Designed miniproteins, single chains, continued (4). Designs and how they scored, part 93

Each design is a single chain, and the fold is of that chain. pLDDT is the mean over its residues in the fold that is shown.

## One batch from the design tools (miniprotein)

Design m15218
Fold by ESMFold2-Fast:
Structure m15218 (fold): chain A 86 residues (1-86)
Amino acid sequence: GPADEAAEAAHRAAYVAMRSGSNLDTAAKNAGRQMEAVALSAPGATPEDAERAGKAVEDAMRKGQNIDTSAKLAGEAAAEEARRAA
């Protein structure tokens, strides 16, 4: 469902950003921006919902200590925001 799709997209974005040689701060900002754009493209999405989703992914990644934990936290945050928007 939409929450699972959001989680997978955020997990992938976080993983790719960190593996591309970005430090955690840059990777978190990039993943957050990508998820904001994805959330905004959804039918009926508000700019507020999209900004909240992007910020949640960015903040969640910063709590991770390695690529696997940051990617997992990004996915969990995106799924939670998708459930809130539904």
Scores: mean pLDDT 79

Design m15219
Fold by ESMFold2-Fast:
Structure m15219 (fold): chain A 75 residues (1-75)
Amino acid sequence: MLDELIDRVAALVREVLLALAAGSPELPALEEEALKAFGELLRALAAASPEERARALARWAAAQAELAALYERLA
């Protein structure tokens, strides 16, 4: 489901940002998982209807706002 892919990508980006801030040795594995999930999301978006894409973009915009706030706190 497209919503689940967006949530998964957002969660993985959050984990990557936290790992970057912490200097975590797990960062390369988290980056690989994030890239894989993002690739799955892009394929799903390519097959999605315009209505599904609009919903997905709205959900992603909300996730981006949370990630931007996290990034500001970690900088």
Scores: mean pLDDT 80

Design m15220
Fold by ESMFold2-Fast:
Structure m15220 (fold): chain A 57 residues (1-57)
Amino acid sequence: MRAELERDVQIGLLRMQISVLEQELKRLEADPNASQSEIEETRRKLEELRRKLEELE
């Protein structure tokens, strides 16, 4: 009941966060001053959010 509703809300939030991070990653990839560490951190966070989304689906 409540847990099911919370799961739907979390799925929506995760999808929004994934979209934001995808945009951020594209900007970092296009930035010649971006460090490899920043790019890898963004990739890791994006992958983690996708895994959380899969767990909730």
Scores: mean pLDDT 78

Design m15221
Fold by ESMFold2-Fast:
Structure m15221 (fold): chain A 83 residues (1-83)
Amino acid sequence: NLGKARAYAAGLIQKAKTEVKRLNDEAQRLADEHPETRDEILAEAQKRSDEILKQARDEAYKKMLEFGVSKEEAEKIIDEFEK
């Protein structure tokens, strides 16, 4: 069921985006408290954000393939949800 595959993928990506926002907001607060290590705090947050999004993309992609969605269609759907 394509609708269920899309809903599941959307949920994974949205959860990851929410976590990334929370992480970046916290990192900005810490950077403001510790300006001497601002660049290091923000760089670590960016790295963790990239890892969270990559894991969500990989899981969403795998799940959509399991639902019978083509590789090309799965990639398009994931890109759409990341906007």
Scores: mean pLDDT 83

Design m15222
Fold by ESMFold2-Fast:
Structure m15222 (fold): chain A 94 residues (1-94)
Amino acid sequence: MDDANPGALLNPKVREVYEKLKERLKEKGIEVDPSVLDAGVLSALLTFAESKGVVTYEEIEEYLKKIVNLPESKEIAEIIGEILEELGLAKVEK
């Protein structure tokens, strides 16, 4: 689907992270409600990562836990970290 929801998905970087995250979660069979990883959450996380320039997977996980209290936050943080580094949006360290 190419229709961006209102708000954060108007940012092309957020949209690209969101689409890649949805596909990778589906591929790995991770059962999360896509609304908890909505464009607003991803926009805030992307802003956090870009402001740091260099983030750890643990920092991404802690951010996700703080915002959405997600029990699978470690796996999701690793996927998000890989996407951020792949897209050149932040450097991600383990």
Scores: mean pLDDT 70

Design m15223
Fold by ESMFold2-Fast:
Structure m15223 (fold): chain A 74 residues (1-74)
Amino acid sequence: GKLLSGDQADAALVRALLAGAVSGAEAQGAGKEIRKRLEENGGKISIDQLAEAALAGGLSEAQARAVAEEAEKL
C-alpha cells in the first residue's frame, strides 16, 4: 500500500479542513496523534494508519474517512 511522509499526512489533514470535513480544533487533535504514529513508524505512515491515528485523535469515522480520501489523492 501507499506510504505517506509527514508532509503528505499533514497535506491530507489540511485538505480535509479546507473541504469543511474537519474543524481547526479537530485537525489539531488529529495532527498530534498522526505525528505520534509517524514517529513510531520511522517517519512513514500508511493510509490505514493515518485513519486510525485520526480516530485516536478524536475524529469520527466519517471524518477519518474524509482524511483518508484526501491522502489517496496524493
Scores: mean pLDDT 86

Design m15224
Fold by ESMFold2-Fast:
Structure m15224 (fold): chain A 89 residues (1-89)
Amino acid sequence: MLPKLSERAEKLIREANRLIREGERAAKEGDDETAIKKYEEAFRLLKEAGEENPIADAMLRMVIGVEEVVAKSTGSELYKKIAEVGREI
């Protein structure tokens, strides 16, 4: 029996999106350590939300894919590490 989409999943998605924006800001400011930590936390929240909500699972896969493309196109070691963290979660 499929459970109803929960307010919990929606809250986790909102928090993950905030963390992704904070991670992008840290990356632009050259704070690689903060960027990695923010993306890792966002990926954990999206994975947890993805157990109840297929949209959250799709969002997690999309973010990892985008960061892999950025890493490949820019040669950025930071974005390569972000993508690797997403795959290991």
Scores: mean pLDDT 80

Design m15225
Fold by ESMFold2-Fast:
Structure m15225 (fold): chain A 66 residues (1-66)
Amino acid sequence: SVSHEVFSEEHDEPLSLEQQAELARQAEERLQQRHPEREVLGTSIGMARNPDGRYTTLIQLRVRTH
């Protein structure tokens, strides 16, 4: 079956593409360590400005369980 895992972090400034890629890599590693039976099929990254002026980065992993 296919499911989604979501991770988020808040920052005072919007993250660069390199910083976003590093967060996605770390999220994938943590998921693989906790659930080695799950396969990451894809990653999407979103960023939004919060009402307080800070930025939220969302990392969504599509995963398949064998």
Scores: mean pLDDT 83

Design m15226
Fold by ESMFold2-Fast:
Structure m15226 (fold): chain A 78 residues (1-78)
Amino acid sequence: DAARRAGVEALQGAAQEAGKRMYESGTKIAEGEARSPLGGRGRARAEGDKVEAVGEAGGRRFRGTLDALSGEAEVREV
């Protein structure tokens, strides 16, 4: 599904950017944004060992969570 791929890709990109900014700044909180070449847009917030992200494409919305300490990653449509 093209909309799911676009939304999840944007979500993952935003989560990566938030984590990168948090690591580079040495802070416990950072935000990130990304766009998918497939037409999705994403935003994320990293806080401590957790990242929460949202991706949107084709009128569909996806939420992702990552716990860097446990290695758990989850994505669902909302």
Scores: mean pLDDT 77

Design m15227
Fold by ESMFold2-Fast:
Structure m15227 (fold): chain A 62 residues (1-62)
Amino acid sequence: SAEKVIEGAKLALDLLRRRGATPEQIRKTAEKLINQMKKAGATDEQIEELRKRADEIIAELE
């Protein structure tokens, strides 16, 4: 389901942060995850939620 893909995407971003990923790696991975979410039928609101999460992580790293 789209919800499981979204949950997996959020976990993937959190895992990358814990592993010391750079802001650029977070951005690149977020775009890949958003494309996977779109293919799984995620809504625009759900996609925006992941973008905001990625932006929050990047802001904390920069």
Scores: mean pLDDT 81

Design m15228
Fold by ESMFold2-Fast:
Structure m15228 (fold): chain A 76 residues (1-76)
Amino acid sequence: SSLKEAAREYILSSPRYREDPALAARILAELDKHPDGRARWLAHLEELIRQKRFDELASLLVYNRTLTDWAFANLP
């Protein structure tokens, strides 16, 4: 879906992940396991950013690193 495609493009375009293809592959595999769950968490992160609820965002930072990385690349 577009969410997985956007995350994939972010990962592949990032210098950090280009220098570690094993890490990139691992993160992409995590997206493939739970696409619906990933989309739900992204929507939650987007709403927290929109409302400037950074305290709550911080508590989720380590819960889903793949969505967090994608959100920082694609959301304001």
Scores: mean pLDDT 57

Design m15229
Fold by ESMFold2-Fast:
Structure m15229 (fold): chain A 96 residues (1-96)
Amino acid sequence: MNPEALTEEEKEELRKRLEEERKKAEEIEKIDPKLGEAIRLALEGHEALLEGKLEEAEKLKEKYKALAEEINKELGALKKPISSLEELKEELEKAK
């Protein structure tokens, strides 16, 4: 979590994990573009932190917060708690 304390190997492992999460975000974006965009902003924020770009990370965090508030209001209307990506896809498709 602290980029100054991370080794080069640990940074590479985190980047690989972020890439995997991007693929999941693309799947979510097919159902809800706003949710997919919020996830991408969060992933870009993590990349900026790994590169030491604190100002860029703060801007991405603010954009993420704005989208997350809208998504939370939309998800708050759902009765069933979402515990998996598959459940999220089903609930979003049903809501349309």
Scores: mean pLDDT 66

Design m15230
Fold by ESMFold2-Fast:
Structure m15230 (fold): chain A 81 residues (1-81)
Amino acid sequence: MKEEKLKAEDEFDSRLVELREAGATREQILEFEINYAKEKWKLTDEQIEALKKRLESMTDEEFDVYFELLKRRPEARAAAA
């Protein structure tokens, strides 16, 4: 179970790197990360909308740091979204 979860997170990070290297826009990266959050974290539509608006207001560096924080801290997902 934990190994499959770690593998899925590695696959997510690998896909994110591939998108960035392919010259994906910030909007495409944001959509990818929001879809991951919705699927894996089971956030409500309201929480997803709040998270999306927050991420859209950030710089690329702030965006990356913030989303990485949410990945590591499940408790922050509901409070931050």
Scores: mean pLDDT 66

Design m15231
Fold by ESMFold2-Fast:
Structure m15231 (fold): chain A 68 residues (1-68)
Amino acid sequence: MKKWLVTFEDGKEVETEGETGEEAAIEAAKKLGLKVVKIEVLKETETETEGIVYFEDGRFYFFTVKLV
């Protein structure tokens, strides 16, 4: 299982594990207690994922995920 560093636009960083960067972003949001309603992936490579996470309260954050 791969290790990832997830960075949200507010500067929060979370390390998590997953097979993909998208899975890592979902798990990072869960660790922060945030309720995710959808993720929009803007860019995905084997080592980096960029996208937007949408929350139940109507907020959205840009995120970047990098393989560590």
Scores: mean pLDDT 81

Design m15232
Fold by ESMFold2-Fast:
Structure m15232 (fold): chain A 70 residues (1-70)
Amino acid sequence: LSELGKEAREYVKKAEELASRNPAAQPLLDKVRKLNDELGEAIRRGDTQKAEELVKEMKKLVDEAEKIAA
């Protein structure tokens, strides 16, 4: 679980950087932040399956933000 939290923090940082460079990525950053909040709740509950799904979704959104920036 702590590794999932670290990975999620990196996705938030990357989404913030992408949104800073291109405001069109802001909606994706907002979604990543919301998923990160949900991840914190899942980790607190010990819900490993949910935490893994949330991190996967965050990665997908970051990949989409990179395409907007390209």
Scores: mean pLDDT 81

Design m15233
Fold by ESMFold2-Fast:
Structure m15233 (fold): chain A 77 residues (1-77)
Amino acid sequence: SDLERARELLEVAKKRLENKDYVGATYFARLAVLYAQRAGDRELAVEAESLMITAAAKQNGQEDNVPADVEAVKASY
């Protein structure tokens, strides 16, 4: 159930990002990270956290930092 919730929340976050709802994308991606970590799915947690960082950067106009921040997330898992 935690794995299914993580996947559903990540899909919602991806759809919000596609629609340029960066606040919504960040919120749902953050929830997806929580459920992915609870499920023990490292790859899903990395994907969700990377999307969260990307959405937050787009909201703040700081997209130039995203590649370094995403690599740091991958290294932390």
Scores: mean pLDDT 81

Design m15234
Fold by ESMFold2-Fast:
Structure m15234 (fold): chain A 74 residues (1-74)
Amino acid sequence: MRIDNYKTTLLSTLQLRKTLTPAEKAEVEKLVEEELSDKKTTMEILEAIFKVYEKMAEIERKQGREDDAKKILS
């Protein structure tokens, strides 16, 4: 699967999350671009995807939504 396909999937997932503010969504979108750029191996791409999910979970946790944060990382 190409990196562009992973970016599209992550951004679509992000836009479907009603609990995140536009500013929080923009922060995660920036992370997607930074983490998925110039990745050379499948392992690096998977690690980048995991970091994006960790960031989404961190935002949910900061807003007091512990259960939503846990669901993202499951």
Scores: mean pLDDT 72

Design m15235
Fold by ESMFold2-Fast:
Structure m15235 (fold): chain A 117 residues (1-117)
Amino acid sequence: SKLEEILKLAEKALTDEKAREELLKNLDEIIPFLIEVLKDKNASQEEKVTALKALSNILKVLSKSEEEAKEFLAKYGDEIIEALKSQLTDPNISEEEKKAIEEAGKALEELRKAAGV
């Protein structure tokens, strides 16, 4: 699955420079795809959890560079904040999805600090 491949790439990018370079090169395709999954009313809870975990790891990778963090927030910050808020308004949200949203929120705060905001 494309989601599972993105999650694997994001996890590997936390410690592997080649995986990090591949992630950054494809970021403009990956982020819109993850946001689309999160906004999709037909996406399963498992797909949304996988997308949130991938997003959290991507945000952690980007928080290692002030310049990359700033560029990312300028391009995607508002859209990601809205996507995360939309998940919290779902009355059928699972405990696993709530934890994944909390982790993504913490990673976003770390990214904001790395960007100097």
Scores: mean pLDDT 86

Design m15236
Fold by ESMFold2-Fast:
Structure m15236 (fold): chain A 89 residues (1-89)
Amino acid sequence: MLEKKVEEARRKIEELKKFMLENKEAVAEYLKEYGVTVENVPEVVEKAEERALGLVEKASELPEEKALELLEKLIEVIEETKKKLEEIA
């Protein structure tokens, strides 16, 4: 179960990254209150990817129950973010 959840999280991170880079205007609009511009989107996406992958790595050091909780929350945030970006795009 844990291995499949890790694979799902990594796949969702890559899918969101690709979507964000293909829809830079939607990302800038979504994050406008944080001062994000279209020009800044690649840097913002890179930092977000690094943070998300870091959470996946941290899960490997947690008890399985806590790792699953962390990965499920991460996947939820990724899916919610993609849905919001799709609504803007």
Scores: mean pLDDT 84

Design m15237
Fold by ESMFold2-Fast:
Structure m15237 (fold): chain A 77 residues (1-77)
Amino acid sequence: SKFAEAAKLLAELGLDATAKEVEDAVKAGDYQKAADLISKAAMELAKQGKTDAAMKLFRISMEVQKALRDERAAAKA
């Protein structure tokens, strides 16, 4: 899943706590919180000059937003 890709990237960047928060949010069914955490992490990485990591995470964030819309529709049905 795109959430798993984001969590893996966050862990590879040494953001293990944030990666776990994303996984916990997904486990709780709070996909919006998971997407928000990914976006915030991307912005903070960009601020720190970690441009390659930030670019990858921003791209995953876009795909996560699409997946989130699909998951939200399924969860509401």
Scores: mean pLDDT 77

Design m15238
Fold by ESMFold2-Fast:
Structure m15238 (fold): chain A 99 residues (1-99)
Amino acid sequence: SLPELIIEETVDLKAGETKTLSKTVKIEPNTWYGIIAESSHGDKVTIELKINGLTVAKAEGKDKVSAVFYSENDEITISVTVTAHEDATVTVKIYIQKL
């Protein structure tokens, strides 16, 4: 399937600040999905990606993190936490794709 953009936000962060973006989305149950979180200026931030409160991917100094997940439910909560190591205006995008 084609990737679906579920979150797109721009956040202003000072060094040492964190911002969490969260969204509950409907999905097809009993189906494998890919998930990608992208950050502009990934060299300045740590990205942590969670599904239903569980960390599925985390990277420091990277512009992308990705994972695959499976759910028996028709709904999941996706959260991304961005921690800045330097002052940055960061655009965060999250995509999901049915596999």
Scores: mean pLDDT 87

Design m15239
Fold by ESMFold2-Fast:
Structure m15239 (fold): chain A 75 residues (1-75)
Amino acid sequence: AAELLRRALDLLSAGDYAGAKEYVRRAAELSGDYSLGDLIIGLIDRTAETGDDVTRGVAEVALSSEITSQESEER
């Protein structure tokens, strides 16, 4: 799951919002954390709609936090 979130973060930073959402969705399916996955997808959608750097930064922080959490626990 953490590897999928890292890929999502890379794609989000590259401006590939559709690819980023796909990897977040896959990571949520593997971890069972659909609530956090839905939140991050919503932030990516808002970034795509508004081009807001603050919203993008929040999405990147959320992804990085979840990657760290999943790397600390094998689930």
Scores: mean pLDDT 75

Design m15240
Fold by ESMFold2-Fast:
Structure m15240 (fold): chain A 70 residues (1-70)
Amino acid sequence: MKYEDVVKAVEELLQAIDEAVRAGKSLDEIRATVEKKLAELEQKYDPETVEVVRSLVEGALAALERQRAA
């Protein structure tokens, strides 16, 4: 795992989430977008890198769900 790869992969996922949010996507659609992007990252990066990125993005999604539920 390389830290630079983690940062780059997180940036790609956050951009995809931001685009989906701006397009008015539901939480289910945003989660589907994240899973699709993670599948693409699994083809390009080490499994350890993808695992770290998944953990970071799940935290962001959980925060978004709490904001919408409150």
Scores: mean pLDDT 78

Design m15241
Fold by ESMFold2-Fast:
Structure m15241 (fold): chain A 67 residues (1-67)
Amino acid sequence: GAETVYRVAFREAREAALSAGLSEEEAERLAKQYADRMAKAVEAGDMQAVREIRAEFERELARLAAR
């Protein structure tokens, strides 16, 4: 369900952000935004949105990691 998608997406995004050198606070904030958007897209059955959200997350993570 959407809750399972949220939890998995949150964990993956938080781990990726921490590995990229973000603070725990920034990693959690980014992970919450990513997980919420992913859960909503999956619940709506919008697989195009899922791909776009993942691509946007990767671009945002790269931008933040360059700070």
Scores: mean pLDDT 85

Design m15242
Fold by ESMFold2-Fast:
Structure m15242 (fold): chain A 94 residues (1-94)
Amino acid sequence: SKVEEAKKALKEKLGDVSEQSLENAKALARLVVLAKEDEEKARELARRVLSSVANMDEEQVEKFLEMIKEELEKDPVLYEIAEIILEEIEKKLK
């Protein structure tokens, strides 16, 4: 299935990625999931990650979240992919 193929590809590629890159990918995948499910939590997580790492202000964080929401509207499969990425990264970081 598409989900099984995506999981296999992610497992193979995640082997060569640094722990910091995995944590960053996890945070981004969680932002995509939360942008659809809970906008307030998505904003809080985005502020924590983007403000501390990239020195983004609140206006820049809002623009980034709006971009994620627009991409999810164009391609709903991104939500499913984000959930798969989050699951596989959590397994790898254990």
Scores: mean pLDDT 71

Design m15243
Fold by ESMFold2-Fast:
Structure m15243 (fold): chain A 85 residues (1-85)
Amino acid sequence: SEDEIILEAIEKVLSLPSVDLEKAKEILEEASKQLSKRAYAVLLGLIAEELAAKELGLTSKTVLDEKQREELRKRAAEIRRELEE
């Protein structure tokens, strides 16, 4: 199913030792061959958020404060744009 492909792609990105946009693009390109345009858009958003969280060191089990949520949204949007280009 598309959900299984999305989860596998996210797991591959999360297993990377650092934030690597080139490798993330490669994983996305492979997944795009098996996903609808709509499912691919969901995957792009999820990967951008995961990479942004990893880069910002947001590994805490506590609820994010307002500043952390703003920084995450801004960086995720920037990463998503980079992944699409």
Scores: mean pLDDT 79

Design m15244
Fold by ESMFold2-Fast:
Structure m15244 (fold): chain A 92 residues (1-92)
Amino acid sequence: MAPPVLTPEQQAELEALKAKVRAIIDKLYSEENFSVPQDSPPKDILASMSEEAIKAWKEIVKALMEYAKMVSKEYADEIEKQMKEIEKLREE
């Protein structure tokens, strides 16, 4: 049995949050000279980011985690997994 899907209301809030995160990424990209386009895979973007931009990114993802826990347990689990992947990329 598949896990429950996000409600339409939760999906709308998620899309609004994605738009906010995208705007922050766009701003960081404008202020920092990244070596890859902003629509590149997250791995490549993270590799081209400055230390300050990476710290800002971690704060954004932490805020996303708090919001995700409010919206859906399923989405919170996914964001938590992505947080661990970001930490792994920083170590490698």
Scores: mean pLDDT 62

Design m15245
Fold by ESMFold2-Fast:
Structure m15245 (fold): chain A 60 residues (1-60)
Amino acid sequence: SAEEEAARAALLADPAGARTLAFLQGGGTSADMDVLAAAPRELARTAEMLARGLPPRPKP
């Protein structure tokens, strides 16, 4: 949707947002939880919402 596209564009424009989204989609480790901890709460929530709505990336 346009709303999801806009939210993703906003996340990718911010390096912290891009890393948070990648972490959630990639199934990051507990060590990478610092990425979520460093992100603003609103940005982290948006990334979680988008990660749930997006098809899971198959791990090789």
Scores: mean pLDDT 57

Design m15246
Fold by ESMFold2-Fast:
Structure m15246 (fold): chain A 71 residues (1-71)
Amino acid sequence: MSPEERAAAIAEGGRRLLAFAEKQGLSPEVLERLRRLVEEAVAAAADDARTAALGEEAQRVLAEGLAAKQA
């Protein structure tokens, strides 16, 4: 996968992730953190390790936001 193809895939995944988080009613702070992580991942598309780390952080932020909503 080229960096351009990876960037496009990350952007699409990020749009879906943000739409899901918004539908779940996560806080504006959590939504902003997720948006920034997606933007960083798109910018870092040529760096596999950084992109993977940003993806893991985005999943953690989403999970924490969902857990807080259930409390």
Scores: mean pLDDT 80

Design m15247
Fold by ESMFold2-Fast:
Structure m15247 (fold): chain A 64 residues (1-64)
Amino acid sequence: SAKEVAEKAKELIFKEGKSAEEAAAELGISREVALALVLADGDLEKAAELAGLSVEELRRQLAR
């Protein structure tokens, strides 16, 4: 889910001190998607808007 991925990205960046690129690599997503999910606090529609993706494209990235 988008909220779980956002929470894990926040943990990797803010608690473990990893870069956005490192967090994205661990989650199997792009850096832009990882940052968008963090900024949107796991809101799928807002994260898609911030990442420049459709909601369906974002869902596909999170499902793989």
Scores: mean pLDDT 81

Design m15248
Fold by ESMFold2-Fast:
Structure m15248 (fold): chain A 68 residues (1-68)
Amino acid sequence: GLSTLSPEELARLEKKQKEATVASTADRIIRLYSLFDIDISRAEAEKIAERILNGEKVDPLSSLVPGR
């Protein structure tokens, strides 16, 4: 249970969850780019995904990604 974990263990679990979320978000970005005939690499999509998940504004293609 989450209530029995130390702050350090919670941070480690959050890192794992973030990595999975980044990968899922990157898949969405790649699909959105493909709809607009834009070809990007997985690495580029993951960078954009991390920026979105960190609450940063997505510069060049923010209009192609669902806002939060």
Scores: mean pLDDT 69

Design m15249
Fold by ESMFold2-Fast:
Structure m15249 (fold): chain A 84 residues (1-84)
Amino acid sequence: SMLDQMRAQLDAIAARIDALVRALGTRTLSPAQLAQARALVAQAQAIISRAQQLIDDGRMTPAQARQIFAQLQAIEAQLQALLA
């Protein structure tokens, strides 16, 4: 179903973000980079929790899913930039 596809996509992006967080944990970050990483992780967790709730309630629309996934992909890119 569409909701099953949305859940699978959410799980996949959450797993990628989690992998990036683990990779960042192996790096020596400056205080500014550490603060940025923490802020990005907190934002990602809030968005993922909201997305899970919308899917569980059957309230996730395709438009909301596109917007949420775009936001999570932007956070993923920012976390990846901290690894460079």
Scores: mean pLDDT 88

Design m15250
Fold by ESMFold2-Fast:
Structure m15250 (fold): chain A 68 residues (1-68)
Amino acid sequence: MKKEAIEKLIKEYEEEIKKMLEENRKAVEQAKQTLSPTQVTALSIRRIGDIIDYKLEQKRKIEEFIKS
């Protein structure tokens, strides 16, 4: 039961990270048409930060589930 739930969380986490990376690439490409190179770099850094935050949150949820 716990093992199956953990495997499900890991799969969901991996799929969501892929989606976020895809969204980041699209956002950066769109930004290149309207923003300066410096602003594009700042936007990319910001979006990568959001992805890292999500990754840490999922890690925390998995750990909490194991501990519970």
Scores: mean pLDDT 77

Design m15251
Fold by ESMFold2-Fast:
Structure m15251 (fold): chain A 82 residues (1-82)
Amino acid sequence: MSAEELALAGLAHLARGRALIAAGRALLAAATTREEVLRGIALILNGIGDAVTAYILGKNALKQDPNNKLAKLAIELAKAGL
Protein backbone atom coordinates (compact mmCIF):
# COMPACT_ATOMS: atom_id res chain seq x y z
CA MET A 1 0.00 0.00 0.00
CA SER A 2 1.41 3.39 -1.00
CA ALA A 3 1.62 6.41 1.37
CA GLU A 4 -1.25 8.06 -0.54
CA GLU A 5 -3.38 4.89 -0.35
CA LEU A 6 -2.74 4.66 3.44
CA ALA A 7 -3.63 8.35 3.89
CA LEU A 8 -6.85 7.99 1.85
CA ALA A 9 -7.78 4.84 3.81
CA GLY A 10 -7.20 6.80 7.04
CA LEU A 11 -9.46 9.65 5.86
CA ALA A 12 -12.14 7.11 4.86
CA HIS A 13 -12.01 5.52 8.35
CA LEU A 14 -12.20 9.00 9.91
CA ALA A 15 -15.30 9.92 7.85
CA ARG A 16 -16.97 6.63 8.89
CA GLY A 17 -15.95 7.17 12.53
CA ARG A 18 -17.45 10.67 12.59
CA ALA A 19 -20.72 9.38 11.09
CA LEU A 20 -20.90 6.55 13.67
CA ILE A 21 -20.25 8.93 16.61
CA ALA A 22 -22.91 11.35 15.32
CA ALA A 23 -25.42 8.49 14.86
CA GLY A 24 -24.61 7.09 18.33
CA ARG A 25 -25.04 10.50 19.98
CA ALA A 26 -28.38 11.05 18.19
CA LEU A 27 -29.58 7.58 19.27
CA LEU A 28 -28.57 8.24 22.92
CA ALA A 29 -30.40 11.62 22.89
CA ALA A 30 -33.59 9.89 21.62
CA ALA A 31 -33.17 6.59 23.55
CA THR A 32 -36.23 5.32 25.47
CA THR A 33 -35.03 1.72 26.07
CA ARG A 34 -31.91 0.07 27.52
CA GLU A 35 -31.34 -1.63 24.14
CA GLU A 36 -31.25 1.76 22.34
CA VAL A 37 -28.75 3.10 24.93
CA LEU A 38 -26.48 0.07 24.37
CA ARG A 39 -26.70 0.51 20.56
CA GLY A 40 -25.81 4.21 20.89
CA ILE A 41 -22.78 3.40 23.04
CA ALA A 42 -21.67 0.66 20.58
CA LEU A 43 -21.85 3.12 17.65
CA ILE A 44 -19.74 5.71 19.54
CA LEU A 45 -17.13 3.08 20.52
CA ASN A 46 -16.92 1.83 16.90
CA GLY A 47 -16.49 5.44 15.73
CA ILE A 48 -13.64 5.98 18.22
CA GLY A 49 -12.04 2.76 16.91
CA ASP A 50 -12.21 4.16 13.35
CA ALA A 51 -10.51 7.41 14.55
CA VAL A 52 -7.70 5.35 16.16
CA THR A 53 -7.31 3.35 12.90
CA ALA A 54 -7.16 6.63 10.92
CA TYR A 55 -4.36 7.90 13.21
CA ILE A 56 -2.33 4.68 12.77
CA LEU A 57 -2.81 4.68 8.97
CA GLY A 58 -1.83 8.38 8.78
CA LYS A 59 1.34 7.75 10.82
CA ASN A 60 2.27 4.81 8.56
CA ALA A 61 1.73 7.02 5.48
CA LEU A 62 4.10 9.65 6.97
CA LYS A 63 6.74 6.92 7.53
CA GLN A 64 6.67 6.25 3.76
CA ASP A 65 6.37 9.93 2.72
CA PRO A 66 7.09 12.56 5.44
CA ASN A 67 5.76 15.34 3.16
CA ASN A 68 2.38 13.69 2.46
CA LYS A 69 -0.24 16.39 3.13
CA LEU A 70 -3.18 13.92 3.23
CA ALA A 71 -1.36 11.86 5.89
CA LYS A 72 -0.79 15.00 8.01
CA LEU A 73 -4.47 15.91 7.61
CA ALA A 74 -5.60 12.38 8.62
CA ILE A 75 -3.42 12.52 11.78
CA GLU A 76 -4.61 16.02 12.80
CA LEU A 77 -8.32 15.20 12.26
CA ALA A 78 -7.98 11.81 14.01
CA LYS A 79 -6.30 13.47 17.03
CA ALA A 80 -9.21 15.96 17.19
CA GLY A 81 -11.58 12.95 17.29
CA LEU A 82 -9.66 11.28 20.17
Scores: mean pLDDT 85

Design m15252
Fold by ESMFold2-Fast:
Structure m15252 (fold): chain A 56 residues (1-56)
Amino acid sequence: NKKKREELLKKTKEAMRNRDFKEVIRYAGEILELSESMEEVNNFSLELQKFADELA
């Protein structure tokens, strides 16, 4: 399942670059559904936060 999470993360980052926030919400939701723990959710959130900071 790691490969699916990595693909969704890349798609989420692409949507963030394009400012397509509906796609960001959609892909992030799919990653949350694939997450088996709060630690995985938190790590994903930190990854997106760092990427958002890079885009600013």
Scores: mean pLDDT 77

Design m15253
Fold by ESMFold2-Fast:
Formats: C-alpha cells, sequence, structure tokens
Structure m15253 (fold): chain A 68 residues (1-68)
C-alpha cells in the first residue's frame, strides 16, 4: 500500500532514498514504454500496471532498507 511504502521510505537514509527515487523513475518509464508498445490502455490494464508498479516500488524500498 502507499501508506506502507511511505513508512518504509521514511526509514531510508538520504543516499538510499535518492537511489529509490532514481530506480522508481526507471520502473515508471519502463511501464509507460511497455503500455505504449503493447497498446494496453484499458482501465483494467492501467489498474494492473499501477498495482504492479506499487508492488515493485514497495519491494525496492524493502531491499534498500535491508541493504543499510
Amino acid sequence: SVDELNALLSQLSRAAYDEFIRRAAELTERARAEMRANGKFSEEDIKARRERLEAEALRLARELLAAE
């Protein structure tokens, strides 16, 4: 969830937070490129991609916190 993500992000060092922002931007751009390439723009497709991005961001935040 967004609340869980925010809680994890608040625990990251400044360096880890900056790395999170950099990698999250890359994940977002890849997801946008995939949607454009695949032509999958239905509400269901958009929701599924958003949920996947949220899950990937949460995983990334956990990995960065564990690496500190």
Scores: mean pLDDT 80

